# Designs tried in a protein design run: designed miniproteins, single chains, continued (5). Part 86

Each design is a single chain, and the fold is of that chain. pLDDT is the mean over its residues in the fold that is shown.

## One batch from the design tools (miniprotein)

Design m18975
Fold by ESMFold2-Fast:
Structure m18975 (fold): chain A 100 residues (1-100)
Amino acid sequence: SLEETLEEFAKRLQEEIARLEKEVLERHPEVASLTISASLKLDKEKKTITVTITVTLRNRATGETTVLVKTVEIPWDSVENMLKKATEEIRKAIEEGLAR
């Protein structure tokens, strides 16, 4: 069902987020903290999922906090394909945050 696919996507996305948080903190010692959150909204008419990504980064040297909010529409597809698109957008948001 659409509901089961959405639940699986949400679960797998949270797993990917946790993995990305660990990866970034290991590769970027200049980052004191990183929090990534994603909220999902299903549009049944358009057959799209709107993903709102919030990336919160704290710089170790300055103590400055950067918050980025990105909203992307992902066409309804397999969990694997939607995860790839969501993960790519999260990686872009992280990269933008690190550049600021």
Scores: mean pLDDT 87

Design m18976
Fold by ESMFold2-Fast:
Structure m18976 (fold): chain A 78 residues (1-78)
Amino acid sequence: ISDLEKQAQQLETQAQQAIQQQNYEQALQLYLQLSETYKKLAEIYKKNGDHDKAQKYLDLSMESQANAELLRQRIRQQ
């Protein structure tokens, strides 16, 4: 596993823990970082010609962005 893949796993775990603790502001920041990490992984795999992994990480990046948007809505509602 590359350093970025390890970072993504750690960020996902931390984001889920933050949600369980109802720390939505922390969870929002973690999902934004997770999205950026997946985007970087997608770019690396695309450059290496691994289009299947590039697409998988791009999809995961979009899911993390969707989670971040949901958390923004929860924060606004308090």
Scores: mean pLDDT 85

Design m18977
Fold by ESMFold2-Fast:
Structure m18977 (fold): chain A 98 residues (1-98)
Amino acid sequence: MSDKEYFEAILNTPDRVLPLLIKPEVYEELSKKYSEEEIRKGLAYASLHNMFKKENPRKVVPGLTLSMANSLSNEDFLLVLEKAIELVKDKSNEEIYE
C-alpha cells in the first residue's frame, strides 16, 4: 500500500470506528481538545511515520495499528497522538505523506 493510500484509508475511517482504532479512553481525551478531522490526520501521520513502532508501517493496514497501540499505555498512546496532531493539524494532506 502506498503512503498516500494508507493515509487516505485512515481519513476515510467511519466516525463510529475511529474510537475503536485509537481506544475509547484516548479518543475521549483527544476529542476534548481536537476536532475529529485533526484526530484523523494525527492518527494517519503517526501510523505512516511509525510513531507507535520502530519499523516502517508502509506495509501495514489500519487494523495492525490497533495491535501496536494496544502495546502502549493509554498515557503514552495519548502523548504520541497529541504530538502527531500538533505536527499535522495545519498541514495539507499532501504535505503529510510527502
Scores: mean pLDDT 62

Design m18978
Fold by ESMFold2-Fast:
Structure m18978 (fold): chain A 63 residues (1-63)
Amino acid sequence: MMSQEEAVERLEEFRKTLPEHLAKDKLFEEHIEGLRNPSPSEKRSPEEKAETAINFFKQVAEL
């Protein structure tokens, strides 16, 4: 299972592959912040959260 730190690192590595406008997007920052400071009601693992964000931004970047 991926740790919080590993999930953040995975998102930061993926961020380097994104166009500048997506890499600097507030939504991307919110996904990283959600990994660093998850809500008490958040049931998703850090790995699941990172995968969801990566898949979302991959689709947006390919549009």
Scores: mean pLDDT 76

Design m18979
Fold by ESMFold2-Fast:
Structure m18979 (fold): chain A 90 residues (1-90)
Amino acid sequence: HMEEEIKKEVEEEYQKNKDSYLDFFKALDPEAYEKNPDKIEEIIKYVVEALVYRKHGLEEKAQEAFDRAIKLAEEIGADALVHYIKELAE
């Protein structure tokens, strides 16, 4: 019940904030975005998922989503994004 509502909220927040996050992440690491735009979108989706879980007090699920975003950012060498997401996760 609640998990279905949270999943829907994640999708809605992602769609609403996608362009703002894309612009922000492009500014943080333009080279990483140029090389891996699809991976940057995936990272944004995990960050939004983590923020929605944190809003609902689901700290373990939020941390898991942040960890996935960090791993993807590390995989593509987006050091500035890794730093930003680690700070956001704390």
Scores: mean pLDDT 83

Design m18980
Fold by ESMFold2-Fast:
Structure m18980 (fold): chain A 71 residues (1-71)
Amino acid sequence: SPHKEKFLEHVKKGAEMGKDNPKLLVTAIVELVKLAELSKEVAEELLKELSKVVDEETYKEIKKAIEELYS
């Protein structure tokens, strides 16, 4: 949906701008996923988009935290 695409783009832009504070970025993204009550499918799409803009170490931490929310 257009709302989903806009949401994903906003989070991606925020992640790109927040690269200087990886710990805060991980926490902010996890809280955003929880507050937005994202489905597992949308969370997986978000992870795919984040992989394009964050470094590998930060990406792995975000992925682990989000996967734990749906375990």
Scores: mean pLDDT 79

Design m18981
Fold by ESMFold2-Fast:
Structure m18981 (fold): chain A 81 residues (1-81)
Amino acid sequence: MVANQKAEEALLKKYPYLALLVGPRANQQEIEELQELAEKYGKPLKVVEVDDPNIPASILIAANTEEELQEKIQKLLELIE
C-alpha cells in the first residue's frame, strides 16, 4: 500500500507532535524513511503497531500538543478495533 510521502513530510515539518500508526501490511522501508526524516528534523516520532489487517499500511498522526496526539491515537484505535 502506497503512502502519500509528500503529505506525510509536510505534516512532519508543520507539527511538533507526531505518531505513526502501522498495520500488519506496512512497508518497512517506508516506515524507516519516515523515521529517518523525523530524526533529521529533530522531531520525536512515536511508532504505534496495530494488529488489524483492515488498517492501511501506515497512518501518520500529527498534533499541536502531546495530549491531542494521545487523544487522536486512542480515538483511531477505538474506531479500528
Scores: mean pLDDT 72

Design m18982
Fold by ESMFold2-Fast:
Structure m18982 (fold): chain A 81 residues (1-81)
Amino acid sequence: DRFEKRLKEIVEEMEPKAEEALKEGKFGEGTRELWEEMVERLRKLLEEELANTDDPERRRELEEILEELERYLRKQEEAEA
């Protein structure tokens, strides 16, 4: 599954960056930048999979995940306020 492989690559790439941010004590700045990068990569991955699938069931699932991600982002913006 291309989606699963790409998701795993994102996680593996983000893991050392998250560890470095925590280690440096730049929690507020480093974690915000890392979060923004992760969100952008996840959004791109979901949009790419939506464009490349013609299976209506899979498309619905991807749309639900994207909607869930966007809902989560709005809540994070409220929490940071």
Scores: mean pLDDT 68

Design m18983
Fold by ESMFold2-Fast:
Order: sequence, then C-alpha cells, then structure tokens
Structure m18983 (fold): chain A 88 residues (1-88)
Amino acid sequence: SELARLHGLLRLEARGAEEDAALYRKLKDEKFQEAAKLHEEAAELAREALERGADVAEMEEVFAKLGEISREIKKLAPNANEAIEAAK
C-alpha cells in the first residue's frame, strides 16, 4: 500500500538523520554542531509522524518539511562531507 511504502521510506529517513546527527556531533566547527541540531530535528519530526500513524497526506507534508531541513543543512554545512572524510 502507499501508506506502508511512505512509512518505510520515513523510517529510513529517520535512521539516516539519527546517524548523520551523531556523525556531525564529532566535528569541531560550530556550523557542523548547528547542522547536527537540524539532523536531530529531522529525526524527531520523522519519528513523531511514525508514532502518531500519519496518513498519506500527512506523510507528504512531513517529507516536504524534511526536504526544507535538508536544504538548510546543505547551506549551513556544504563542506561537511569533506570534514567527515578527513575525520575518518
């Protein structure tokens, strides 16, 4: 079903955001700490939607908000991937 598909995608988004938040927290720059907070916000938004059993229309709105957070993270920390690779 469409609802099951969207819930599955949202679980993946939540996990990814949780993992990225933890990774960014290891970086020293204040911008990466701000980006970590945005990843944490994205994870919370996704988990809360899953817990309340959001319907298809609600899921589309949640994905739209996650997209906005993702764009903000990219503007705030465009070199984060390079910093992460350097920290390995």
Scores: mean pLDDT 84

Design m18984
Fold by ESMFold2-Fast:
Structure m18984 (fold): chain A 73 residues (1-73)
Amino acid sequence: AEIVEVDSSDPVVQALVAAGALDDINGKYYLAKLDENTARVAASEEALKAAIKNNGGLLVKKVDGKWVYAGRV
């Protein structure tokens, strides 16, 4: 999956903040879209690569066109 740098205005990051899954906002995150309705987020590119490989980290799903926090694994 392509890894992109995003800020706190990104809808996926906003979903994690709204769910309380991001407790310490530094304004810069890394995002990988696994498919059109699934994404993973981490605080560093290296952490996100590890999360994808190990099926871990913060999972976000798109439901009714809106990104929502789906769990930490």
Scores: mean pLDDT 75

Design m18985
Fold by ESMFold2-Fast:
Structure m18985 (fold): chain A 72 residues (1-72)
Amino acid sequence: MEEEVARAEKEAEAALAELREIAATLDPASARAALATFAAILEGAAERARAAGDEGVAEVYARAAAEVRALL
């Protein structure tokens, strides 16, 4: 479990860094649409992880979603 959470954290960090770089090259409307879509996907992943009883992974995705929302 701890190793799975750590892997999810690293993957989320890498994905967020890439998303920030891509968003910086887009027009504001396209950037907002992309960020909103990714936030919704991460929020859905967090909810599914929580429903499966994996609170650690759910917290990682929820935090990543909040970070994406903060970029909006």
Scores: mean pLDDT 79

Design m18986
Fold by ESMFold2-Fast:
Structure m18986 (fold): chain A 85 residues (1-85)
Amino acid sequence: IDDLFERVRERLSRRLPETVTRLVILQLRIRHGYEKDKAKEEIKKIFASLSPSQATSVGILTSSELPRAEELLQRLVRERQAALA
């Protein structure tokens, strides 16, 4: 699963700012129960380091990108399951 998150990160990093890419990956980790508590703490630290306007902009962009990132992760999971079957 960790390598699948890395594949999603590589794809997102080609067009998104690093902070947004990190937040999207952390949200995916939370949604899939992968190191959920660590991911939540990292998100808190990231937002604590941002100004209110930066936090708003980054939050909006992260939310808009999550559905696409989730779709990509689900596709990669299915491809792996098919390859192992």
Scores: mean pLDDT 80

Design m18987
Fold by ESMFold2-Fast:
Structure m18987 (fold): chain A 100 residues (1-100)
Amino acid sequence: SSAEATARAREAADRGYAAGKAGAAAAKAGDSEGAAEAARRAAEALREALEVVRSGEAPAAVATGAALLALGGVVHTALAARKAGDEEGAEAAFEALREA
């Protein structure tokens, strides 16, 4: 249903955003494993948001907004890892993005 699809998009947006914040914090703290895990969570949120976009059941702006926010979470984590000198963590984040 449209209401269920909209709820899924909102949950994906919230998870993607939270994962991005956690990933950036982990990267700044030198926690490569935590950053990689956060990037995977953001990528999973992106996959779910893209599934909602493909279903056409949610308003396009809501579903697309959720996908962009989750994508931002992965990218933010990758850039924070790279800035911290964690190339392994950055590559893991970009790999998670490629699989979304």
Scores: mean pLDDT 85

Design m18988
Fold by ESMFold2-Fast:
Structure m18988 (fold): chain A 65 residues (1-65)
Amino acid sequence: SSDDIIAQAVSEVRGVLAETRRTGDWDAGRRRLQQITNDFYDRSGGNQDVIDRFHREVERLFAEQ
């Protein structure tokens, strides 16, 4: 479901942010975030509502920092 793909992608983003803070390897973190985002866009099928929900969740994660 759309909720499942959003939850999975958000969980992966959270993991990358935690790992990047631990290692300080922002280049590796950036590459992983790009891969997660590309995979999410493919799974979203271009559904704008699903994409907007993902972006809001990611913004929330960054605001928590």
Scores: mean pLDDT 84

Design m18989
Fold by ESMFold2-Fast:
Structure m18989 (fold): chain A 82 residues (1-82)
Amino acid sequence: MKLAAFPEVDEKKLGMVSIVMMAHSISGGSVEDVDPKMRGEAGLPMDLGHKLLEGDIEAIDKEMGKPADEEYVKSYREKILK
């Protein structure tokens, strides 16, 4: 689903992605070890969470349904990694 462009980021979508990112981080980056229910609730593959941490714009663009610019990806990483 489409997110708002930076800096007009959709906080609800960021919340969902943050959940996926956290689950992926806790699992050590392995989707095989992530709770399937948690993945389903976020509606995103756990692999995307890892790609978001890496700043893979192509993977983010494909899943989020809009082009993600480099500043948006950078800002998102900073927000998640705190």
Scores: mean pLDDT 46

Design m18990
Fold by ESMFold2-Fast:
Structure m18990 (fold): chain A 71 residues (1-71)
Amino acid sequence: SDREAAIRGARAAAEAETLAAARTAGWQMYKSAVRAGADEEAIEAARKAALAPTLEEAQRWGREAYELLSA
């Protein structure tokens, strides 16, 4: 499902070891979260992970999105 794909993307962003991998996961999570009709906070967290300037920020937004999508 799109929601399951968004959750996988959130986890992938949170666990990513490079900024490029985290941003790619964030972008996939964003697309899936939008298609799933996820809450605005989860969609925004996904967008922030996709656009994060640092790995640490991308990972933080991935964790936030994971919590929001798994609620």
Scores: mean pLDDT 85

Design m18991
Fold by ESMFold2-Fast:
Structure m18991 (fold): chain A 85 residues (1-85)
Amino acid sequence: SNAEQEKARKRLAKSVEEHIKIIKEVQKTDPERLPIEYDIGLALIEIEAVVLNLPQEDVDIAKRALKYAAEGNYEEAEKLIEQLK
């Protein structure tokens, strides 16, 4: 149903937002951890894509948001996350 798909997208958005906060902190305090935290974020998106049966379009938006965050472009990351809500 559309309501179930909307809930799934919002859950993905929240998970990615939480991981972007981790990436922001790591970039300030321990930038050597950035590659591993990015890989963890990608793995989280992949797991939720399978578990929540998310369309590839939503998965691609989530991955792009995470990549922008890893590059320090938090404004673009936040805009992409809002598209999932």
Scores: mean pLDDT 88

Design m18992
Fold by ESMFold2-Fast:
Structure m18992 (fold): chain A 84 residues (1-84)
Amino acid sequence: MRFRGTLRSTAGGPEGVRTASETVEIDDGRVVSRTTKWEVMKEASVGEVTVETTEDDESAANLRDLARTIQEGRRKGIELAKNK
């Protein structure tokens, strides 16, 4: 069985906005791919990292972990905006 989930988070500040998204594909209870993409308007650049991981776990817990990762990215984006 194949499952695909995507989580997105956007953080804005006086110096710009940052959007982060993460997509996970699970096949037969294993995480077969994980892609993180971010866009920072202030830098006029887009960064993306693709990480392929095999993880034996078939539960929504994987999506909850992704939510935490995206929230951390959002928090760092807000800190960058506040720093200048």
Scores: mean pLDDT 54

Design m18993
Fold by ESMFold2-Fast:
Structure m18993 (fold): chain A 65 residues (1-65)
Amino acid sequence: SMLEGAYQKGQELARELIKEHGLDIAKLTQVLAGILKNSKWSIEEKQAFAKGFVDEVLRANAAAA
């Protein structure tokens, strides 16, 4: 579905950013906020993307502890 695709894109972007720049929570949050502000997606797609992004950040943070 479109929402499942948005969730996966959020996870993939978070994973790539963490790989390239490390687990900088402030930077990751700023990037996510910028994407949500500038995208013309539906509210539901923005929510799915944000959830995927945040879930991946939380997973990576837990794995680093």
Scores: mean pLDDT 86

Design m18994
Fold by ESMFold2-Fast:
Structure m18994 (fold): chain A 58 residues (1-58)
Amino acid sequence: SYEVLYQDSFGVIARDLDTGKIMGYSSIGRTSSELIELAKEKTGITVDPSLAQSLHVF
């Protein structure tokens, strides 16, 4: 159960509704750093890149 804060074709930033944690996922064609920069521009939130690879469903 996640709230999507930002999504495009190469990644997602979401909030876990149970824990309130912000997390991200990036796929091919974009690095975690690039996704985080774009998400920060859109939401003002910085995501730890180490969490990005643990999210398989997004």
Scores: mean pLDDT 60

Design m18995
Fold by ESMFold2-Fast:
Structure m18995 (fold): chain A 62 residues (1-62)
Amino acid sequence: KVEYLEKNARIYEKAAQASRDLAERLDEVDPSKKETVENLRKASEFYQKLADKYREEAEKLK
């Protein structure tokens, strides 16, 4: 149980970081992609919240 939740938390943490990194790079190199950058930042926040939820559930099951 806990291992599955921790594994999913790590996957979503990596997804959040990747989306954040991509948003920063795109924001620096192509100003025309502001909407895409905003969507990537929202995706990063979504993945981070999902990761946090999985970690909280893992902690409750210990």
Scores: mean pLDDT 81

Design m18996
Fold by ESMFold2-Fast:
Structure m18996 (fold): chain A 55 residues (1-55)
Amino acid sequence: MTLEQQKAAAEKRGLELTDEVIEVNGKKIYLVKTPGVDFDKVLEAIKKAIEAEKA
């Protein structure tokens, strides 16, 4: 499954994607912009969780 295919699937579901891509367990995924949630806070929380697992 390609990143472009992931974008198309999200758009069909009415989800907004950001241009941010994160690597989790060696797999690259787009971050979804969730309505009613501050994306900056979500992104920061995810980055902190990944850093905590690495350290």
Scores: mean pLDDT 65

Design m18997
Fold by ESMFold2-Fast:
Structure m18997 (fold): chain A 79 residues (1-79)
Amino acid sequence: NVEKVLEELMKKTGAPRSFLKNTEELLLEAQEMIEKGVPREEIIERLAKKIKELVPQMTDEQAIKTAQTIVDKLLKANS
């Protein structure tokens, strides 16, 4: 469950609860990119940038790993 992963991450990083609402937009954007056949690496890069923007205290590595988890879960759900 992506929502639980992000909730735990926000609790650890002190991110605001409004991040959950922004996450729905990120998931929709990722889903659209997957349907359009955008490469996984490009989707991860774009999501990581937005995650970093929402949680500035997060490292680039953490943002990329979070984006990767989201994309991988969406790809598995579509399989």
Scores: mean pLDDT 72

Design m18998
Fold by ESMFold2-Fast:
Structure m18998 (fold): chain A 79 residues (1-79)
Amino acid sequence: SALAAALVEELRRLVDNALLQVFSQSNNLTPQQTLDIVLAPARALVKAASAAHPELRELLESTLAALEAELRRLLDTAG
């Protein structure tokens, strides 16, 4: 659906923007702190959107899990 596509794109946008903001600031964060900060707005959107649209929960949670895995791999490669 158009809503599902828009929410998936918004999740990627939130992660990309948060990641850019974190890496544009001082690098005093641990990998776990970076992950938690970067994923916080995406996690909030998944929670809110899944409550409003339970039919999208599986898609949104799997998208979030994939983004978390990608970020963990990125942080492991950068360290």
Scores: mean pLDDT 83

Design m18999
Fold by ESMFold2-Fast:
Structure m18999 (fold): chain A 81 residues (1-81)
Amino acid sequence: DPLLQKQEELQIKQLEEQFAQNDPQQFIQQQRQQIDTVRAQLARARALPDLPESERRQLDFAERMLAVREQWLKEQEEKLK
């Protein structure tokens, strides 16, 4: 899906721009806290009974975007060793 690829690229670009403007260690810590919060929210939403197909697809998309964010963050953490 070319739209999905564009969204992933935009998210990475936004993260890189914010990272360049902030203290690296503080930014990574803040992102990790946000990722943990979002992950918990998505897990709760997915546990709801009788989820409509449209809502399930939105959760699938959100989980994919979260995974992209987590992977980028891990790469930044390794570079700061």
Scores: mean pLDDT 83

Design m19000
Fold by ESMFold2-Fast:
Structure m19000 (fold): chain A 93 residues (1-93)
Amino acid sequence: SMEYAKKLIELAKEKAREIAEEMVEVILKEKGLELSEETKEKVVEKSAEIIIKTVEELAKNMDASKEELNGIFERAVKEIEKLVLEAYKEELE
């Protein structure tokens, strides 16, 4: 099981940027916000780092309850949402 978990983590890290880009787009759509391409790129890169950290945390807690695993996901989503909102406010300044 550990070998499969390690391989899944590596694949998730390779795809982290693509996942981050999709999540940022969804958040922007839901909140009715737009970012410049330059700001969006920076937000996507930082969001990818959050996703990598979250995947590593999930891998360490594979035996955790469904509630605890959902908590880890919800924290990551909120952190990315905060990043998007902070970047949007910074562009307005």
Scores: mean pLDDT 80

Design m19001
Fold by ESMFold2-Fast:
Structure m19001 (fold): chain A 80 residues (1-80)
Amino acid sequence: TAEEAVATGIAGALTGIGGIIEAEFFGDGIRAILEGIRGIILGLIGVILGIITGSVAGVVLGVFGIVMGIIGIIKGILAI
């Protein structure tokens, strides 16, 4: 549903941002990598659900989740 697409996209974006914060401020690289991976997965689900439901917001938020998750993984690796 469009509601699920938006919620999943938001969850992906927030999880990806959490990974960046974990790497940047706490230096827990392994946790940051795991949060980044989770952000990518949730973001990807948000994009897929957004396409299926026709929710532009779900697609946009899902893409943000993927991008933030990738950044979280990179920063997590650098924090190790």
Scores: mean pLDDT 72

Design m19002
Fold by ESMFold2-Fast:
Structure m19002 (fold): chain A 60 residues (1-60)
Amino acid sequence: SADEAKKTVVNLINNGVTDELELKGRLGRIFRDEKERQAGIDFLKKYLEDKEKALKEAGL
């Protein structure tokens, strides 16, 4: 689900994966559905722009 993709982004960052290209690559390997991958990528972009707002909007 899109929510699982967003949680996966947070989990990867908390585990020390900080490179944007590596995060996008890992999302592509974990999520086969394009919409779920795009939800994770869009969340990552929002997180990098405003972490507090992105987490609040995602309910995390």
Scores: mean pLDDT 80

Design m19003
Fold by ESMFold2-Fast:
Structure m19003 (fold): chain A 85 residues (1-85)
Amino acid sequence: GAGAYTVLAAIAGDLKSSGVAVSASAERVSPRTARATLVGADEAQAKEAAELMRRGLEQAVKGGLASAASAEAVGTEAVGTLVEP
């Protein structure tokens, strides 16, 4: 089924394709948890990417696609985590 990885990869990919990040990657870190990393050109872009990713993740939780989500900017990277229900 479409797990946390599929949802998070779609959100990260959409943000990269819209120019919010210079690169995007997603990985499955556990059977129920996925992580995505968006790399910004600078810290300001990373913060923007983290905020937009956080918004997408909040919608995924609200829609019942995830039980928990977080997104944070760390230097020039935005890191998002999504946990399956």
Scores: mean pLDDT 84

Design m19004
Fold by ESMFold2-Fast:
Structure m19004 (fold): chain A 81 residues (1-81)
Amino acid sequence: SNEEVLESIEKHLRELAKTESKEAFLAALETVLRLLGAHYDRAALEALAQEARRMAEAGVPVEEIVDRTVARLRELMERSA
């Protein structure tokens, strides 16, 4: 289900935010969103990846980037149903 996929992604991203550098976190996030582009709105997911990178460049903590990304993914997955 979309809920189980989203929960798995959130857990993975939160772990990366704690254990990895900001650059490694962003690379992993971009990879996750690119893979989701095979099943959901690719343009919207690419825009989300760009938004996350801009937030990181602006100094937003990675945990807040995870929260924002998960919220936006939930909206995108609901619109794709």
Scores: mean pLDDT 83

Design m19005
Fold by ESMFold2-Fast:
Order: sequence, then C-alpha cells, then structure tokens
Structure m19005 (fold): chain A 65 residues (1-65)
Amino acid sequence: SEILEEADVAVARIAATVLGLEVVSEGPRHITVAGSGMTPDQLAAFTRMQKRMAEVGITVDLVLR
C-alpha cells in the first residue's frame, strides 16, 4: 500500500530501536540498521522483523559492527 509505506518504515525504525539497533539510513521502502555483539535471541528477533517487513514491501538490512 503506497499510502502506508512511510508509516511502515517508521514502524520498522521503532522496532529496530526497541531491539537495541542503530538506524544508519532510511528510505521510502528501506531501512539499514547496525548492531554490535548481538545475542542469538536478538538475531532471531531481527530475522522475524525482517521477514514481516518484507511481507509489506519494506527491505531491512543489518550491518554487524
């Protein structure tokens, strides 16, 4: 949905922040986040978020530092 794409990216940004990830860049259908020393539980939560966001056309990329 074109109308909700900006809101969906904002939801992804909030979810990334709750997971302790840094937002590095943001676009209309894209967000890049960075994590350091992520636990297996954090990686699993990120993967679930990434999959759910992909279902609404939002790409979420992770950079490990």
Scores: mean pLDDT 76

Design m19006
Fold by ESMFold2-Fast:
Structure m19006 (fold): chain A 88 residues (1-88)
Amino acid sequence: MNEELARKIVEMIKRGEKEEEIIEFLQTEAKLSKKEAETVVRMVKELLEMGREETAIRVVELALQGNFVAAAIEYAAALIEEELEKKA
């Protein structure tokens, strides 16, 4: 359930649709702060720009569970991996 919903949210962000609605949804359903919800959307956009769609889905899945810290860790790990790939 949460993974399917996370995938739909990532698809909406990828299309540039319903950003404000997604931020409100994360605040109401996942009990994130406005700043946390805005940060999740920003992290997803950056991951999509890097071609890391599955990581973006995982970040949203963790955020929907109210686990912002775990979502941020997944995002940070993807940034580290991206930098290592550039050096390989």
Scores: mean pLDDT 83

Design m19007
Fold by ESMFold2-Fast:
Structure m19007 (fold): chain A 82 residues (1-82)
Amino acid sequence: SEEEEKLVEEYVKIMLEIHDLIKKYFAQIQAAVDAGDQATYDKILAELNKQLDELYKKMKEVLSKLTDEQRKKAIERFLEKV
């Protein structure tokens, strides 16, 4: 159904946002490590964790509304995009 498709799409969107966020911050973390900048490393890690906490909260809400088949479909679509 359209409602089921929207839930699958929302879960894919959240997974992609988490993936992109981790990728972006990982590059920044690597740069701070290479520079030996502990203060910048700590700030970046704190900001990443703050943003991940909010995305994981949204992910848990969407997951509670999805069947096992819908979760599998969403994971397959996510993996095709990464």
Scores: mean pLDDT 87

Design m19008
Fold by ESMFold2-Fast:
Structure m19008 (fold): chain A 77 residues (1-77)
Amino acid sequence: GGLTQPQVEEIKQELKAVGVHLTAEEEAAFTKIALGERPTTELEVEMQKLADIDKDGVVSLEDFLLMIEALKQDPTL
């Protein structure tokens, strides 16, 4: 399963607090994958793999930070 909408919003607030800002497209992809929705774009597929949201629902704030850092290192994914 995925995260709930309130959990996704909490993570977004935590990311902003530590100076991490997502683009509108990255935020939309992140929200979709974090909620456990099926990925339909290449970015969404890669984000799902990096976030490990599809496995047992065990995703920490640290895992999300690492995922976002990985996306920023390769913005052409």
Scores: mean pLDDT 64

Design m19009
Fold by ESMFold2-Fast:
Structure m19009 (fold): chain A 95 residues (1-95)
Amino acid sequence: SSMIEKLRQLVEELLRELEEIVYSNDDRSKAMEEMKKKIEEFIKKVKEIFPDMSDEDIEELRLSMLVAANLMLLGLSQQGREMLLLTLDDLIKRH
């Protein structure tokens, strides 16, 4: 659906930004701090686009993004990417 496609595109953009942060930082703690900022900015956008999304769904999305960020820092970016996209597909199906 167009909603799934739009949210997937926004997640693709976020994943590219997180990857750029990993490339730009040798300090894992600094990278994680910047990734958390990007995740919070993304959550604000999602809340604006999907105002009917529950706080529980928003928290699930946030946690999934934080897990993906940690996996990316560990060199497991493909696993993080796939997990986050699956979480999004499930959340979209609830609406």
Scores: mean pLDDT 81

Design m19010
Fold by ESMFold2-Fast:
Structure m19010 (fold): chain A 65 residues (1-65)
Amino acid sequence: PISVFVTTMNLMRDSGRISDSQAQSMIDSVNSRVNSNPNDQQRKNAIIRGANVRYNSLSDSDRQS
């Protein structure tokens, strides 16, 4: 669910891995995409997974530390 992604972004922000604006931007972007597919739960899950993969790509050094 989107709540897991939001929690993860907030935890990364609180730990200093990403900025407040970066976390909020990512959350807003994912919410916008999820809301465009309100009746398709599998597609919503795919969008959230895609966002997580993108985050890991951008934060490879943070993930390793």
Scores: mean pLDDT 68

